# Ledger of designs, part 114: designed miniproteins, single chains, continued (4)

Each design is a single chain, and the fold is of that chain. pLDDT is the mean over its residues in the fold that is shown.

## One batch from the design tools (miniprotein)

Design m15970
Fold by ESMFold2-Fast:
Structure m15970 (fold): chain A 99 residues (1-99)
Amino acid sequence: SAIDKLTPEEKRESKEAAEELLEEVKKDPSNSTTATAAMLMAIASGDDKLVKEARDALLEAVRQDILQAYQQGNLDLLQQYANSQSPAISQIAQEILQS
């Protein structure tokens, strides 16, 4: 894979970037842009623990977006999340819609 072709230096830099971005996500958990960047850097690092932490952070940011859409009555956005190809995302949307 492309990840397996990264140098040890590039993987270390990606790991440091992922850790820094995850600290920023902790300050603003709803920032899906920062959470997505953290996920991409975690994947590039090849560190399974960082990938898990970044995935959990991204799912929390998505959960915040879904909750805000629900509170604002944005049914189109809620339906998009409920129809997501990601089982984790669609499950969060379904749980909020059923509350």
Scores: mean pLDDT 79

Design m15971
Fold by ESMFold2-Fast:
Structure m15971 (fold): chain A 97 residues (1-97)
Amino acid sequence: SLEELRERVEELAASIPNQMVRDLLREIFDYVTHEPKTLAEEIALALTRAGVEFLSKYAKDLSDAQKAEVAAILDEIRALDPSSQARVDDVKALLGL
């Protein structure tokens, strides 16, 4: 479920001392799991994406194991919600996954 995947993101974030990397992981989750239904939500999603792009420079501080876990979580989100595919692919490109 998405709740189990959010808990998995929080567990991963808790293992990471860099606050900006923790913020990146949370913004990624919010970006990929939100399907906008209104113009206001589309604008909000665009701002969330801008936050992910800004924070993506901190992804270099992720270990290979942490990057693999991020990729696994993203793939599971895609499997649960196929409408997330484009946003998942966008995030993978931003992070070099």
Scores: mean pLDDT 87

Design m15972
Fold by ESMFold2-Fast:
Structure m15972 (fold): chain A 63 residues (1-63)
Amino acid sequence: SLDIAADYAVELAKKLGVEDKSPEEQRKALTEYYLSLGYTPEIAENVAERMVKLIEKKKEEEK
């Protein structure tokens, strides 16, 4: 579900130390993480972009 995906995205951002960073910094860190797992730049960037949007949505729901 979207809620599980959003929770995972937030937890990964916490693990990478970018939970409270800008969306640009979150995107960069998540892209680097997926590249380190062997994904192509195109896939890593696409996944990172989706995850940043989920993190933003989750933080919006907390306000």
Scores: mean pLDDT 81

Design m15973
Fold by ESMFold2-Fast:
Structure m15973 (fold): chain A 68 residues (1-68)
Amino acid sequence: SYVDRLEERFGLKVDGVFDKELALAIEQYLASQGYKVPIDGVFDGRTFMALILYQLEKNEEVTGLIRL
């Protein structure tokens, strides 16, 4: 699944569950790229918008999903 591939990319246990650890990994990654996101383990609208902006700035297709 997409969640399994995200967990593999971030070095997390592959369990197919979108949990707090995966949300934290995504938030920390976006923050490391210079986007202001809360690192709270919740994938909210601010995290989603930061991901869209990241895709636009990297000239990637805007899907709202991290490219694996």
Scores: mean pLDDT 70

Design m15974
Fold by ESMFold2-Fast:
Structure m15974 (fold): chain A 86 residues (1-86)
Amino acid sequence: MKEEVRKLIDEMAEKYGLDPELVEELYSRLDAGDYVGLIFLAAKALLGVKSFTYTQEFVDSLTPELTVEILKNLMRRAEKLEEKKK
């Protein structure tokens, strides 16, 4: 749900020190229903990803609930990368 995605954005900002301007952009993408853009910005911020390739079927399958799960997975991947860099 939209509120759950917003809480994940706030959690990412706190844990990874995201700039307020980036957090505002993530909120803007959420408000526009641009889940692909939201996921791209989050992955860029957390994992350093510069580009994405997705199938249209994957994009069409994106719901708020699936977006929440993807963001949680991105956060877990970022956490593991931080552990590996120690």
Scores: mean pLDDT 73

Design m15975
Fold by ESMFold2-Fast:
Structure m15975 (fold): chain A 93 residues (1-93)
Amino acid sequence: SAGEKAAEAAEAGGEAAEEGAKAKDAAKAAGGAIGAIGGAVSAEIAGASKEAVEKAAEGAKKAGKGALAGDEEKAKEGEKEAKEGGKAAAESA
């Protein structure tokens, strides 16, 4: 399900932050993406748009990958996409 993909993305982002993304800003962006994904999962349970939840999951994966690579720009872009997806999911629930 989209919620399962979102949960996996949140876990990957958490692992990236925990295992030590060297760039502090990249780790912070990954944390923001994890928060957005949590909201999206809750919204999916309430009947939110699957596409919106999947967008949040993709953003969170991007943020996690950016954090692991020390790529602050990629991590922040992923966080923005995760938050946009999470907001859309909440609005569609």
Scores: mean pLDDT 70

Design m15976
Fold by ESMFold2-Fast:
Structure m15976 (fold): chain A 72 residues (1-72)
Amino acid sequence: LSAEERLAEELKRLGIEEHAEEIARAVVAGDMEKVTELLLESGVPESQQGPLLAGAMLRVIGDALDEGLPAP
């Protein structure tokens, strides 16, 4: 799976289903303003966004390191 796909799946597990793929794409593109906007739309307050994104990114990085390669 690509980093974008992994992040989208992790966001869905965290309850962010409607915008998960768009948020994942924005994160991969480095568009943090759009990430913040979409997380607010998904009901994640600004105070919770940092911890949520950090946790999701750590999970994605961990999965990528464990696999070493995208695994279609």
Scores: mean pLDDT 75

Design m15977
Fold by ESMFold2-Fast:
Structure m15977 (fold): chain A 70 residues (1-70)
Amino acid sequence: SMAEAGRKSGEAAARAGEAGDAAASATNGYQMHKVAATDEAREAGLKAAEAGKAGDAKSASIYGRQAHDA
């Protein structure tokens, strides 16, 4: 389902950010942004991608979790 795919992408973005993999965090956050079932999940996915690109693992983890939960 889209909700399941969104949750997995949000979680993957958070985990990638924690590992310092900014490219993977950006990719997963952007996929969440594109396929998310809710506006909240879509916005959180984009923020996770931006945090991941900046190398901010803490923010990427927080936004990825928000995307997973939305």
Scores: mean pLDDT 68

Design m15978
Fold by ESMFold2-Fast:
Structure m15978 (fold): chain A 95 residues (1-95)
Amino acid sequence: VPPVVIPEDDDELLALAKTLPPRSRGLLLEFMVIMGRIKASPDKRMSVEDVLSLASDEEFRKLVRERAPNGYVTLPELREIAEEVLERLLEEELA
């Protein structure tokens, strides 16, 4: 599976999600909601607990906890984690 780059534009992200299998699509749609909330935040970050309340994928949740020791995440950090998890999910769902 080629590496996946998550678009910054919500319309492009939604279009990508429609081409993906169910688990990968679910992660991308949850990421879109999280991205929107971070963009609306005054400090452009979200607490790990708030991210975990919106995220259902176990690997994504685990990596967010491990890579955010300050208890907060930014969009670039979450995007990197989401792209790593999405690549793995695509390999599993397309196998």
Scores: mean pLDDT 80

Design m15979
Fold by ESMFold2-Fast:
Structure m15979 (fold): chain A 90 residues (1-90)
Amino acid sequence: MMHPVLTSARNLLEAAKAKDQEAFEKALQNFLTEYNKLPQKSNVIFTLLSEQAEELNLEDLKLQFLELTDIENENEALEKAIKILQEYIS
């Protein structure tokens, strides 16, 4: 069974790949909602984002998400992930 946060992450990356700003904003809100429901946050989420980006052939996003796994502060890493995605779709 796929965790809801993984499904929301996939939808977010698909919206970013499509360059659909409206779909992206909705998917980002859903992703943040599911992420905030996690009982414990971990840098594993950025590895999962990288894996989803690879499956979608988003090589630049894959590499940028892997770099976030080195950040010890999970909130800082999340803010950087959001900025990376916003810059990608722009």
Scores: mean pLDDT 80

Design m15980
Fold by ESMFold2-Fast:
Structure m15980 (fold): chain A 62 residues (1-62)
Amino acid sequence: SLKDEIIKLLKKKGFSQESIDEVEKILKESNLTDEELEQIINMIKNGESEQEVIDRLKYLSK
């Protein structure tokens, strides 16, 4: 799934376990669209910070 791809990318990019846990929590508690999940994947691939990725996820999960 796209959610599993996000978690794998976070680990590959060296995100902290605390940030990974926060992302997993947001993904579990929210119904993000595939387009929104692809936006997150692109942010991670482009090297955006842990905080920027988390902030975007929180914004999209509203």
Scores: mean pLDDT 85

Design m15981
Fold by ESMFold2-Fast:
Structure m15981 (fold): chain A 94 residues (1-94)
Amino acid sequence: SEYTKEVIERLKELAERAKELAKESSPEEGGTAEYLAKSLEEMKKKIEEAYKKNEKEGEKLAKELEPSVEAAEEKIEEMEERVEKKKKEEEEAE
C-alpha cells in the first residue's frame, strides 16, 4: 500500500526533524521535541509491525494515527518557527 508507506516515511521525516529541533532548542523546548521524536518513532514502529502481520491492519492503523501525525507535524512546525524567530531577534539585537 502506497498510503501506508507514505505515512511511514512521513513519520520518519517528522521524527528526524524533531531530533534536530531538540538539538537547537532551549532545554524546555528540547525536552518537548525529544518526546515528540520518541512518540513519532513509536507510531512508525506500530504501523510497520501491523503492516508486516497484515497489510490491511497496517493501513487501518495508519489511517487511525493520521490525525496524531498531523498534530505532531503542526507542533514541530510551530516550534521550528519559534527557534527561527529567536535566532532572528538575536541577530537584530546586535
Scores: mean pLDDT 82

Design m15982
Fold by ESMFold2-Fast:
Structure m15982 (fold): chain A 69 residues (1-69)
Amino acid sequence: SKTYKKSTLTVKPSVSQEAKDLAKKAIEYMEKGDLVEASQAVQQAVELSGADNFSLTVEELTDEHIKKL
């Protein structure tokens, strides 16, 4: 896995605290390079809040697969 220099996850304010906590964990896993765990956390958060309530952008990507997390 690769270390990312900048990642941003945008979550709408109306999203539940559980979904926000999962989004925070997803970023933490992504920064550690635990892509499988990050992917699972994003999927769980999306299931709780709905896909259109999340936007993930990553700058200076070294692994294109993470762009979809």
Scores: mean pLDDT 62

Design m15983
Fold by ESMFold2-Fast:
Structure m15983 (fold): chain A 98 residues (1-98)
Amino acid sequence: DKVKEIIEEAKKALKEGRELEEIAEEVARKAKELGVDMAEIEKAAMGEEREVRRVMTLAEIIYLFELLRKAVNESEDPEAQAFRESVEKRRKELLEEA
């Protein structure tokens, strides 16, 4: 159960005092590498403490923006490049808000 492992690793990192953004990026990366749906991870974490749920929400935001950025990167259009910059700016704004 890769979902449980990801949640437990995030809990451990939070106890170690690591930054929420760093933990969220790691969760998103692991979900992508393992082919796990971020929605399943977030659903499994619904019963967890607020900080754990916040990490999972941030990770889903990062994951979705990475998927969007990849889709845009597969286009060679100049407008796609400008859109990539807009997506990256919005991602940073969302991470600052969280």
Scores: mean pLDDT 76

Design m15984
Fold by ESMFold2-Fast:
Structure m15984 (fold): chain A 94 residues (1-94)
Amino acid sequence: SEEEEKKELEELARETLKTLENFEKILEENLKKAKVTPSELQKEVMKLAAETMREAAELILEGIRNGKLEEGLEKAEKVAKEAEEKIEELLKKE
């Protein structure tokens, strides 16, 4: 059952990555339809958020593969927190 649980968690991680890629595309398409052009700052924030979510998901997936899910989650949380601080700094600059 542990091997089946690992497989289900890997599938969830893959579906999460796929969903994130689809969200980025849907957001871009909707912004084009609305005739809304993101500012350069907004583009940087969105890119950083997308890259952070992808990195966090990859760290979780590697943790599952290696039987170190807890370590993977801790690394993902650290990456997310560092990105949040960077986004706050970008927003404070203008």
Scores: mean pLDDT 70

Design m15985
Fold by ESMFold2-Fast:
Order: C-alpha cells, then sequence, then structure tokens
Structure m15985 (fold): chain A 73 residues (1-73)
C-alpha cells in the first residue's frame, strides 16, 4: 500500500508532513508508524517531480520547497 502526504522541506534538513490537517515532524511520524509497520519512504519535489531517498538531499537541493512524502507499507 502506498500513502502520500503533503510535505515541506526545511533548509535545516528537517521535513514536516501534513497529516489530518496538522503539520507534524516527519521523523516523529515515521518513528510512530515504524512501531506497527516496516515503512519505506521517498520525498518527491512537487514542482519538478524529482525524488529523493533522504530529507537532507532534498533540503540541500530544494530548501523551502513543497514536496510529497511517499510511504510504502
Amino acid sequence: VTLEFPATINEDGSVDVLVNGQWVDADVFLTKLSLVVNPTFTIKIDETGEVFDTAREAAEKYPGQEGTLIINL
């Protein structure tokens, strides 16, 4: 199963994701999800469609941009 969440890539390498209308830290969200499933994830930059395996790489190339957190369960 694949889930997609709107994301904001921050310049410091952190990512926030929009879950049920609230912005939450992606690391916190993924840590909680990992307690019940083994997720894999990627981050997609909405404007370009470029995909990254880490928040740091996305933030270094596209700081302050909108993206999508794609989670595979």
Scores: mean pLDDT 80

Design m15986
Fold by ESMFold2-Fast:
Structure m15986 (fold): chain A 86 residues (1-86)
Amino acid sequence: LEELARLFVEYARRVIEKFGADVVREKIAELEDERSRELAELMLKAALGEASLAELAEKLREVLEEEGVSEEEALAALREYLAREA
């Protein structure tokens, strides 16, 4: 979970570098699903040093359990995504 959280923070930092934190916050506010907004807000806070990796890891654990997705599947998908966008 901490490794998955670290990869999500890396992704968030790349998006912030490209668009700026204010634009990212605006786009997060446009998300229709409350759970997606909460997760994205926590990712942004962690990327800015305003939240810990442990807090993000706990939120990710809850989301994965609710969606029925394994940590291994999420890690594989995110690593593949980041590798293509590098």
Scores: mean pLDDT 76

Design m15987
Fold by ESMFold2-Fast:
Structure m15987 (fold): chain A 71 residues (1-71)
Amino acid sequence: SAATLALLRTSTVDEIAARLAARLSTPRPEEFYRELAAALKIDLQERGRVDFAALSRRFGVPVAELRRALS
């Protein structure tokens, strides 16, 4: 959504990582959230869009849960 893309553009990696840690259901190490946050920002920066399906496969988080965490 436009709101999700705005959040990813205006937030730092650490802010996105903290949001993911608070909102994703399965507890994971801090570095997992930082890597996911960085991947989200890189995808948006390089492609102007986020490939949620590819990130879901790479990080093992369902697309619906990832989208919900960022809305």
Scores: mean pLDDT 85

Design m15988
Fold by ESMFold2-Fast:
Structure m15988 (fold): chain A 88 residues (1-88)
Amino acid sequence: MYEVTEQEKKAREEAYKEVIDAINELTKDLPEEKRQAIIDYLKALFDSVHAPIEEIKRLKDAIIEQIKAGKVDEFVEEYKSLKEFREK
């Protein structure tokens, strides 16, 4: 089993915060309900990912890049699909 260190926990929390900050900044004009849905799906994704720090950093960078590219709706639909797959 991969041993989760305090450094890994901190790196995960920092990566999650950077993603949430980027969403809040780039989605200021979206309805609260839509913004909250995006945040909820990303939190669920980060909570479910058991990966090394390097992979968490890559995931963070990829998410932020998609948000900046204006692919927020595509991103939300992708994570909704993943959640549905996990619940089946």
Scores: mean pLDDT 66

Design m15989
Fold by ESMFold2-Fast:
Structure m15989 (fold): chain A 83 residues (1-83)
Amino acid sequence: MLREKAFEKLKELLEERSKKFGREVTEEHLEKMEEIIKEAEKAGFSPEELIKALELLRKIAAGEELDEAVVAELEAKAEAIEK
């Protein structure tokens, strides 16, 4: 259930970016989303942390204000995944 919620949130983020910036969500994008979720789980992200990251990315895409502390926490985790 939580993994499915994370996938739905990531899909919504891609659809928001697609709508705002004129990109289409392709099957390749959906495949990359599934890979990202798997890698995040392997890297030790909890479903709650993944949802927070996806909400933050949605806010960035929408041009909304960001919480600096949340950004810093997620950035540190993202760097840990990229090895």
Scores: mean pLDDT 62

Design m15990
Fold by ESMFold2-Fast:
Structure m15990 (fold): chain A 90 residues (1-90)
Amino acid sequence: SKEEVEKEVEYKVEILIEKLKGMSVEEVKQAVRDLFETIKELGEKAGLSKEEIVELIEKAGKRLLEVIPEEHKPAVKEVTEEFIEEVKKE
């Protein structure tokens, strides 16, 4: 269900936040992209629309931007915008 996907996404975002401590910018970009790929796969498996998947990615990106160091914010914003555009083009 959408609710189960939302809970799984929230859980994975919080786990990633803890792991982001001490990561380089390139490691952060890859970890965030991997998270968004997982969100897309979970959403597709649950039968969510592209709009619903984009909404989940936007919420995850927003949550990350609220808690990460200032130095990593441009990288997270870039990956979030790029991934959303990739999903929309399909």
Scores: mean pLDDT 85

Design m15991
Fold by ESMFold2-Fast:
Structure m15991 (fold): chain A 82 residues (1-82)
Amino acid sequence: SAGVDFVARESVRIAAETLGVPVSALTEVPYEKQSERARVAAEIAEEVAVRAINEGLHLLPREELLRWIREEVRRLAERRGY
């Protein structure tokens, strides 16, 4: 669905931005060849997207959803020492 695709794309973009890696480091480089920081960003992006979909947050207005994604990415990054 459009909402699911939006959550997946924005979770990747925001996780990459928050950890200071280019989006291409997550999308164009095989996981096994990614830096530790890029792998952490990819793992955070997946966790955030899965949680948003499971909790129905992908149905929220886009501005509210983006705010939640940014806060959740920051929370998870901080817990991993970033």
Scores: mean pLDDT 87

Design m15992
Fold by ESMFold2-Fast:
Structure m15992 (fold): chain A 76 residues (1-76)
Amino acid sequence: SDELVAQALEAFENGDISRTAELVAQLDPAGIERLVRAIAEYLMRNAGLSPEEARRIAQSVVDTLLALAARRKARG
């Protein structure tokens, strides 16, 4: 949902990696794409990155968070 994407973005902006990973794990593929776009926009505003650089970095960040969430789930 859009609310879940907004919560994940807020956690990311606050540097709460654990909370962001937890929320990202709950997103469907469409929600993941929306979050990647939102993080890219955040990076463009706050780090002065180009749209291409921001999108590449945002995708890498979300992929890393998904891997972290999957690893935590596997540990129990």
Scores: mean pLDDT 82

Design m15993
Fold by ESMFold2-Fast:
Structure m15993 (fold): chain A 67 residues (1-67)
Amino acid sequence: ELEERKKKIKELLAKALKDKVLTDEQKELILKMLNSEDLEEMKKLLEELLEKLDLSEETKEELLSLL
């Protein structure tokens, strides 16, 4: 279910970003991704977001695996 995937992504992002201040661009990408109803669009937006976030490769792979 798409909502279950969104919840897992949201939880993982919250954990990974707990001590980081997000830019307006990063916040907008997160909102666009979470408001998407198309799995392929969500994946594209997530990939774009991950390029703009300084996250470990392991965390990026884990997030992408949820889609």
Scores: mean pLDDT 78

Design m15994
Fold by ESMFold2-Fast:
Structure m15994 (fold): chain A 120 residues (1-120)
Amino acid sequence: MASVDELMEIKKEIKELYDEFVERAEEAAKADDREALLEAIREFERRFKEIIEKLKAGLDAELREKVDAIEEEFRRKLEELMERARAGAPVAEVVEEALKVIKDFLDKLEDIINEAIEKS
């Protein structure tokens, strides 16, 4: 199991990545820039995957399975949003849905991290 300090650092990295995504997504919505939105989602997914792999390396098998399950659901939802964006859905609407999907995923992930901290 990862140390409390390592888990707290991961929570901080997640918060910083989310704040950066919110800023990029809001700018894409203001500009009605579909390509900028798709790039922001892909960059978030790429960087988030790196953070999640680091998190999973410090978790027991049961908690890793929980992370894998929510990561799989999150990936499917992001792909659906990207397909809707490519199909011509309004950029602002896709941004609102992306923020909700990401926030829901982060809340579930924080619950798992807090459980890991309690076990440490």
Scores: mean pLDDT 84

Design m15995
Fold by ESMFold2-Fast:
Structure m15995 (fold): chain A 142 residues (1-142)
Amino acid sequence: MLSPEARQKLLFLTAVGRLLAAGLEVTPARRAIIRLLAENPGRSFSQAEISERTGLSRATVSRHLRELEAAGVVERRDGRYSLAITPRDLPALPEELLLGLEANPDLRLSPEEGEEVKAFIRKYFPEEYQEPLLAAVDRHVN
Protein backbone atom coordinates (compact mmCIF):
# COMPACT_ATOMS: atom_id res chain seq x y z
CA MET A 1 0.00 0.00 0.00
CA LEU A 2 1.37 3.46 -0.88
CA SER A 3 2.16 5.92 1.92
CA PRO A 4 0.45 9.34 1.57
CA GLU A 5 3.83 10.86 0.56
CA ALA A 6 4.59 8.27 -2.17
CA ARG A 7 0.98 8.56 -3.44
CA GLN A 8 1.20 12.39 -3.63
CA LYS A 9 4.49 12.15 -5.58
CA LEU A 10 2.99 9.62 -8.06
CA LEU A 11 -0.12 11.81 -8.57
CA PHE A 12 2.12 14.86 -9.20
CA LEU A 13 4.36 12.95 -11.67
CA THR A 14 1.41 11.43 -13.57
CA ALA A 15 -0.35 14.83 -13.80
CA VAL A 16 2.86 16.45 -15.16
CA GLY A 17 3.15 13.56 -17.66
CA ARG A 18 -0.46 14.14 -18.80
CA LEU A 19 0.31 17.85 -19.31
CA LEU A 20 3.34 16.89 -21.48
CA ALA A 21 1.26 14.32 -23.44
CA ALA A 22 -1.17 17.19 -24.25
CA GLY A 23 1.78 19.13 -25.79
CA LEU A 24 1.95 21.76 -23.02
CA GLU A 25 5.10 23.10 -21.35
CA VAL A 26 5.73 22.42 -17.64
CA THR A 27 6.02 26.07 -16.53
CA PRO A 28 6.71 27.04 -12.86
CA ALA A 29 3.09 28.30 -12.56
CA ARG A 30 1.56 25.03 -13.91
CA ARG A 31 3.95 22.99 -11.71
CA ALA A 32 2.92 24.99 -8.60
CA ILE A 33 -0.82 24.46 -9.29
CA ILE A 34 -0.37 20.70 -9.99
CA ARG A 35 1.74 20.30 -6.81
CA LEU A 36 -0.89 22.05 -4.65
CA LEU A 37 -3.67 19.77 -5.95
CA ALA A 38 -1.57 16.54 -5.80
CA GLU A 39 -0.55 17.30 -2.17
CA ASN A 40 -4.26 17.73 -1.25
CA PRO A 41 -5.99 14.64 -2.74
CA GLY A 42 -9.79 14.69 -2.45
CA ARG A 43 -9.85 18.48 -1.87
CA SER A 44 -11.17 21.14 -4.26
CA PHE A 45 -9.98 24.76 -4.36
CA SER A 46 -11.40 28.04 -5.71
CA GLN A 47 -9.27 30.24 -8.00
CA ALA A 48 -8.80 32.67 -5.06
CA GLU A 49 -7.54 29.86 -2.76
CA ILE A 50 -5.12 28.62 -5.48
CA SER A 51 -3.88 32.21 -6.00
CA GLU A 52 -3.31 32.66 -2.22
CA ARG A 53 -1.57 29.27 -1.74
CA THR A 54 0.67 29.45 -4.87
CA GLY A 55 1.41 33.21 -4.79
CA LEU A 56 0.25 33.49 -8.44
CA SER A 57 -2.02 36.35 -9.58
CA ARG A 58 -5.72 35.56 -10.08
CA ALA A 59 -5.37 36.24 -13.85
CA THR A 60 -2.41 33.79 -14.10
CA VAL A 61 -4.31 31.11 -12.11
CA SER A 62 -7.44 31.54 -14.29
CA ARG A 63 -5.45 31.17 -17.55
CA HIS A 64 -3.45 28.12 -16.41
CA LEU A 65 -6.54 26.38 -14.92
CA ARG A 66 -8.28 26.64 -18.34
CA GLU A 67 -5.24 25.02 -20.03
CA LEU A 68 -4.94 22.32 -17.31
CA GLU A 69 -8.70 21.56 -17.53
CA ALA A 70 -8.47 21.25 -21.36
CA ALA A 71 -5.49 18.85 -20.91
CA GLY A 72 -7.50 16.68 -18.47
CA VAL A 73 -5.09 17.45 -15.59
CA VAL A 74 -7.67 19.28 -13.43
CA GLU A 75 -11.46 19.01 -13.16
CA ARG A 76 -13.91 21.79 -12.29
CA ARG A 77 -17.09 21.30 -10.22
CA ASP A 78 -19.21 24.26 -9.05
CA GLY A 79 -16.33 26.72 -9.71
CA ARG A 80 -13.86 24.60 -7.65
CA TYR A 81 -10.83 22.73 -8.98
CA SER A 82 -9.28 19.36 -8.06
CA LEU A 83 -6.78 16.96 -9.65
CA ALA A 84 -8.56 14.91 -12.38
CA ILE A 85 -6.29 11.91 -11.64
CA THR A 86 -7.10 9.71 -8.61
CA PRO A 87 -4.88 6.95 -7.08
CA ARG A 88 -7.23 4.37 -8.70
CA ASP A 89 -6.38 5.79 -12.17
CA LEU A 90 -2.58 5.41 -11.78
CA PRO A 91 -2.16 1.85 -13.25
CA ALA A 92 -4.08 2.97 -16.39
CA LEU A 93 -1.63 5.88 -16.95
CA PRO A 94 1.83 4.21 -17.27
CA GLU A 95 2.97 6.43 -20.20
CA GLU A 96 2.06 9.64 -18.31
CA LEU A 97 3.90 8.39 -15.19
CA LEU A 98 6.99 7.55 -17.30
CA LEU A 99 6.92 11.02 -18.96
CA GLY A 100 6.52 12.65 -15.53
CA LEU A 101 9.48 10.72 -14.07
CA GLU A 102 11.70 11.63 -17.07
CA ALA A 103 10.67 15.33 -16.89
CA ASN A 104 11.39 15.61 -13.11
CA PRO A 105 15.01 14.36 -12.67
CA ASP A 106 15.36 16.43 -9.44
CA LEU A 107 12.36 14.81 -7.72
CA ARG A 108 13.65 12.43 -5.02
CA LEU A 109 12.11 9.38 -3.40
CA SER A 110 13.37 8.09 -0.06
CA PRO A 111 14.58 4.43 -0.18
CA GLU A 112 11.30 3.42 1.56
CA GLU A 113 9.14 5.42 -0.92
CA GLY A 114 11.14 3.90 -3.81
CA GLU A 115 10.45 0.34 -2.62
CA GLU A 116 6.73 1.14 -2.04
CA VAL A 117 6.44 2.63 -5.56
CA LYS A 118 8.31 -0.32 -7.16
CA ALA A 119 6.05 -2.83 -5.32
CA PHE A 120 2.98 -0.86 -6.51
CA ILE A 121 4.27 -0.93 -10.13
CA ARG A 122 4.97 -4.72 -10.03
CA LYS A 123 1.47 -5.42 -8.62
CA TYR A 124 -0.80 -3.09 -10.61
CA PHE A 125 0.84 -1.75 -13.81
CA PRO A 126 0.79 -3.54 -17.21
CA GLU A 127 3.77 -5.94 -17.55
CA GLU A 128 5.09 -4.17 -20.72
CA TYR A 129 5.64 -0.92 -18.71
CA GLN A 130 7.06 -2.46 -15.52
CA GLU A 131 10.77 -2.61 -16.56
CA PRO A 132 11.02 1.00 -17.91
CA LEU A 133 9.02 2.36 -14.91
CA LEU A 134 11.17 0.46 -12.36
CA ALA A 135 14.36 1.75 -14.05
CA ALA A 136 12.98 5.33 -13.99
CA VAL A 137 12.05 5.01 -10.26
CA ASP A 138 15.58 3.74 -9.41
CA ARG A 139 17.01 6.99 -10.88
CA HIS A 140 14.87 8.97 -8.38
CA VAL A 141 15.86 7.04 -5.21
CA ASN A 142 18.49 8.71 -2.95
Scores: mean pLDDT 90

Design m15996
Fold by ESMFold2-Fast:
Structure m15996 (fold): chain A 95 residues (1-95)
Amino acid sequence: SIEELLRKALELIEESIERLKSSSDPRLQSLGDQLEEQLEKLRRAVEEGNYEEALSLLRLISTTLRSLGGFYNDEELQKKADQLDEIAKQIEKLL
């Protein structure tokens, strides 16, 4: 279901934010804080049943994590981005 896919996406995003905020790099910590704000918007869209907005935010977060993983050569962030992109594709098929 869309709800199950969104719950998994929220968990992956939380893990990604924790990874960034635990970094010794203040720039990555700041980006983690920014993603935390995007996560709160995503949680609100999910709670309101606004799945189109949730999908849009999920794609934005996935793109951000992919860019960060590439720029910092972080394979774990790249893997999280790939997993989120796959979830987004599955949600799109159910809408």
Scores: mean pLDDT 88

Design m15997
Fold by ESMFold2-Fast:
Structure m15997 (fold): chain A 79 residues (1-79)
Amino acid sequence: SRADDIRQAVDTAVAIGDDAVKALENKGLTEEAKEYRTKIDELRAQADQALADGNYDAAVASVKALIETAGEARRKAKE
């Protein structure tokens, strides 16, 4: 279902973000790690709420932002 596809996308993006945040913490980039942790958590909460409300357009928008944020954190972790 569309809801299951969105949930899978959320879980995948969060996993990438979690790994990136841990990598930033291991580098001593605690400020950046905290910022990305906060953004990822907020976007996940927005996606979960939109899914609960049946608002798939809002859920997709939140997932896109979550994927972008996780990707940015991953890139920062490689610097």
Scores: mean pLDDT 87

Design m15998
Fold by ESMFold2-Fast:
Structure m15998 (fold): chain A 61 residues (1-61)
Amino acid sequence: SDIDNAIKHAQKAVKAIQEGNIEEAEKHGKLAVDHLKNAGQDDSAKSLQITIDDMIKETKS
């Protein structure tokens, strides 16, 4: 399902951030957000995008 795919990609994005792999974090974060949007979870998709962007920004600082 789109929800299951969103969760899996969100988990991969967080792991990539922990490993310092920003390219993989952005890739999996986008996939997680896209799956949430496909599931009709627009508010959750927006919240996840903001969270991932903030986490990546802190890593790049």
Scores: mean pLDDT 84

Design m15999
Fold by ESMFold2-Fast:
Structure m15999 (fold): chain A 77 residues (1-77)
Amino acid sequence: SAEERALKRAEELKPEAEKLMKESKVVAEMAERLINNTTEEELLAIKEEMDKAGLSDEQKKLIEALAIVKKYEELKK
């Protein structure tokens, strides 16, 4: 499924994403917001804030990957 493919890719990126979060407070704050978002409107706002913060496309991909993994872990409970 699309979710399974996204999760597998996200799991492969998780170590790099976690390292980036430890090295950058801005990345850590954006990742936390993305993990905790509950609406599509919040998701769009977070993505706009990431663009305004000057995050690279690679950094945004790592943050999104971490959020996918964390949301999947929540669903497994």
Scores: mean pLDDT 73

Design m16000
Fold by ESMFold2-Fast:
Structure m16000 (fold): chain A 65 residues (1-65)
Amino acid sequence: KYSALMSALALIQDLYLRGDVERVEFKGKTVRVWARRDTPETRRLLAEIKELLEKAGYKFEVHFL
């Protein structure tokens, strides 16, 4: 859904600006992120992003560097 997608994108942008996410890739209905740090806070935010993207019909994949 549009609002869930926009919320997920805002959270991804916040992680990118914080330096917690290095790269984001959009391919069809799949969103991939490469995360620099594996912390409880980062995992919590990534889990929230996953729920929002799945509500919008997207698949979310995370790669920790």
Scores: mean pLDDT 82

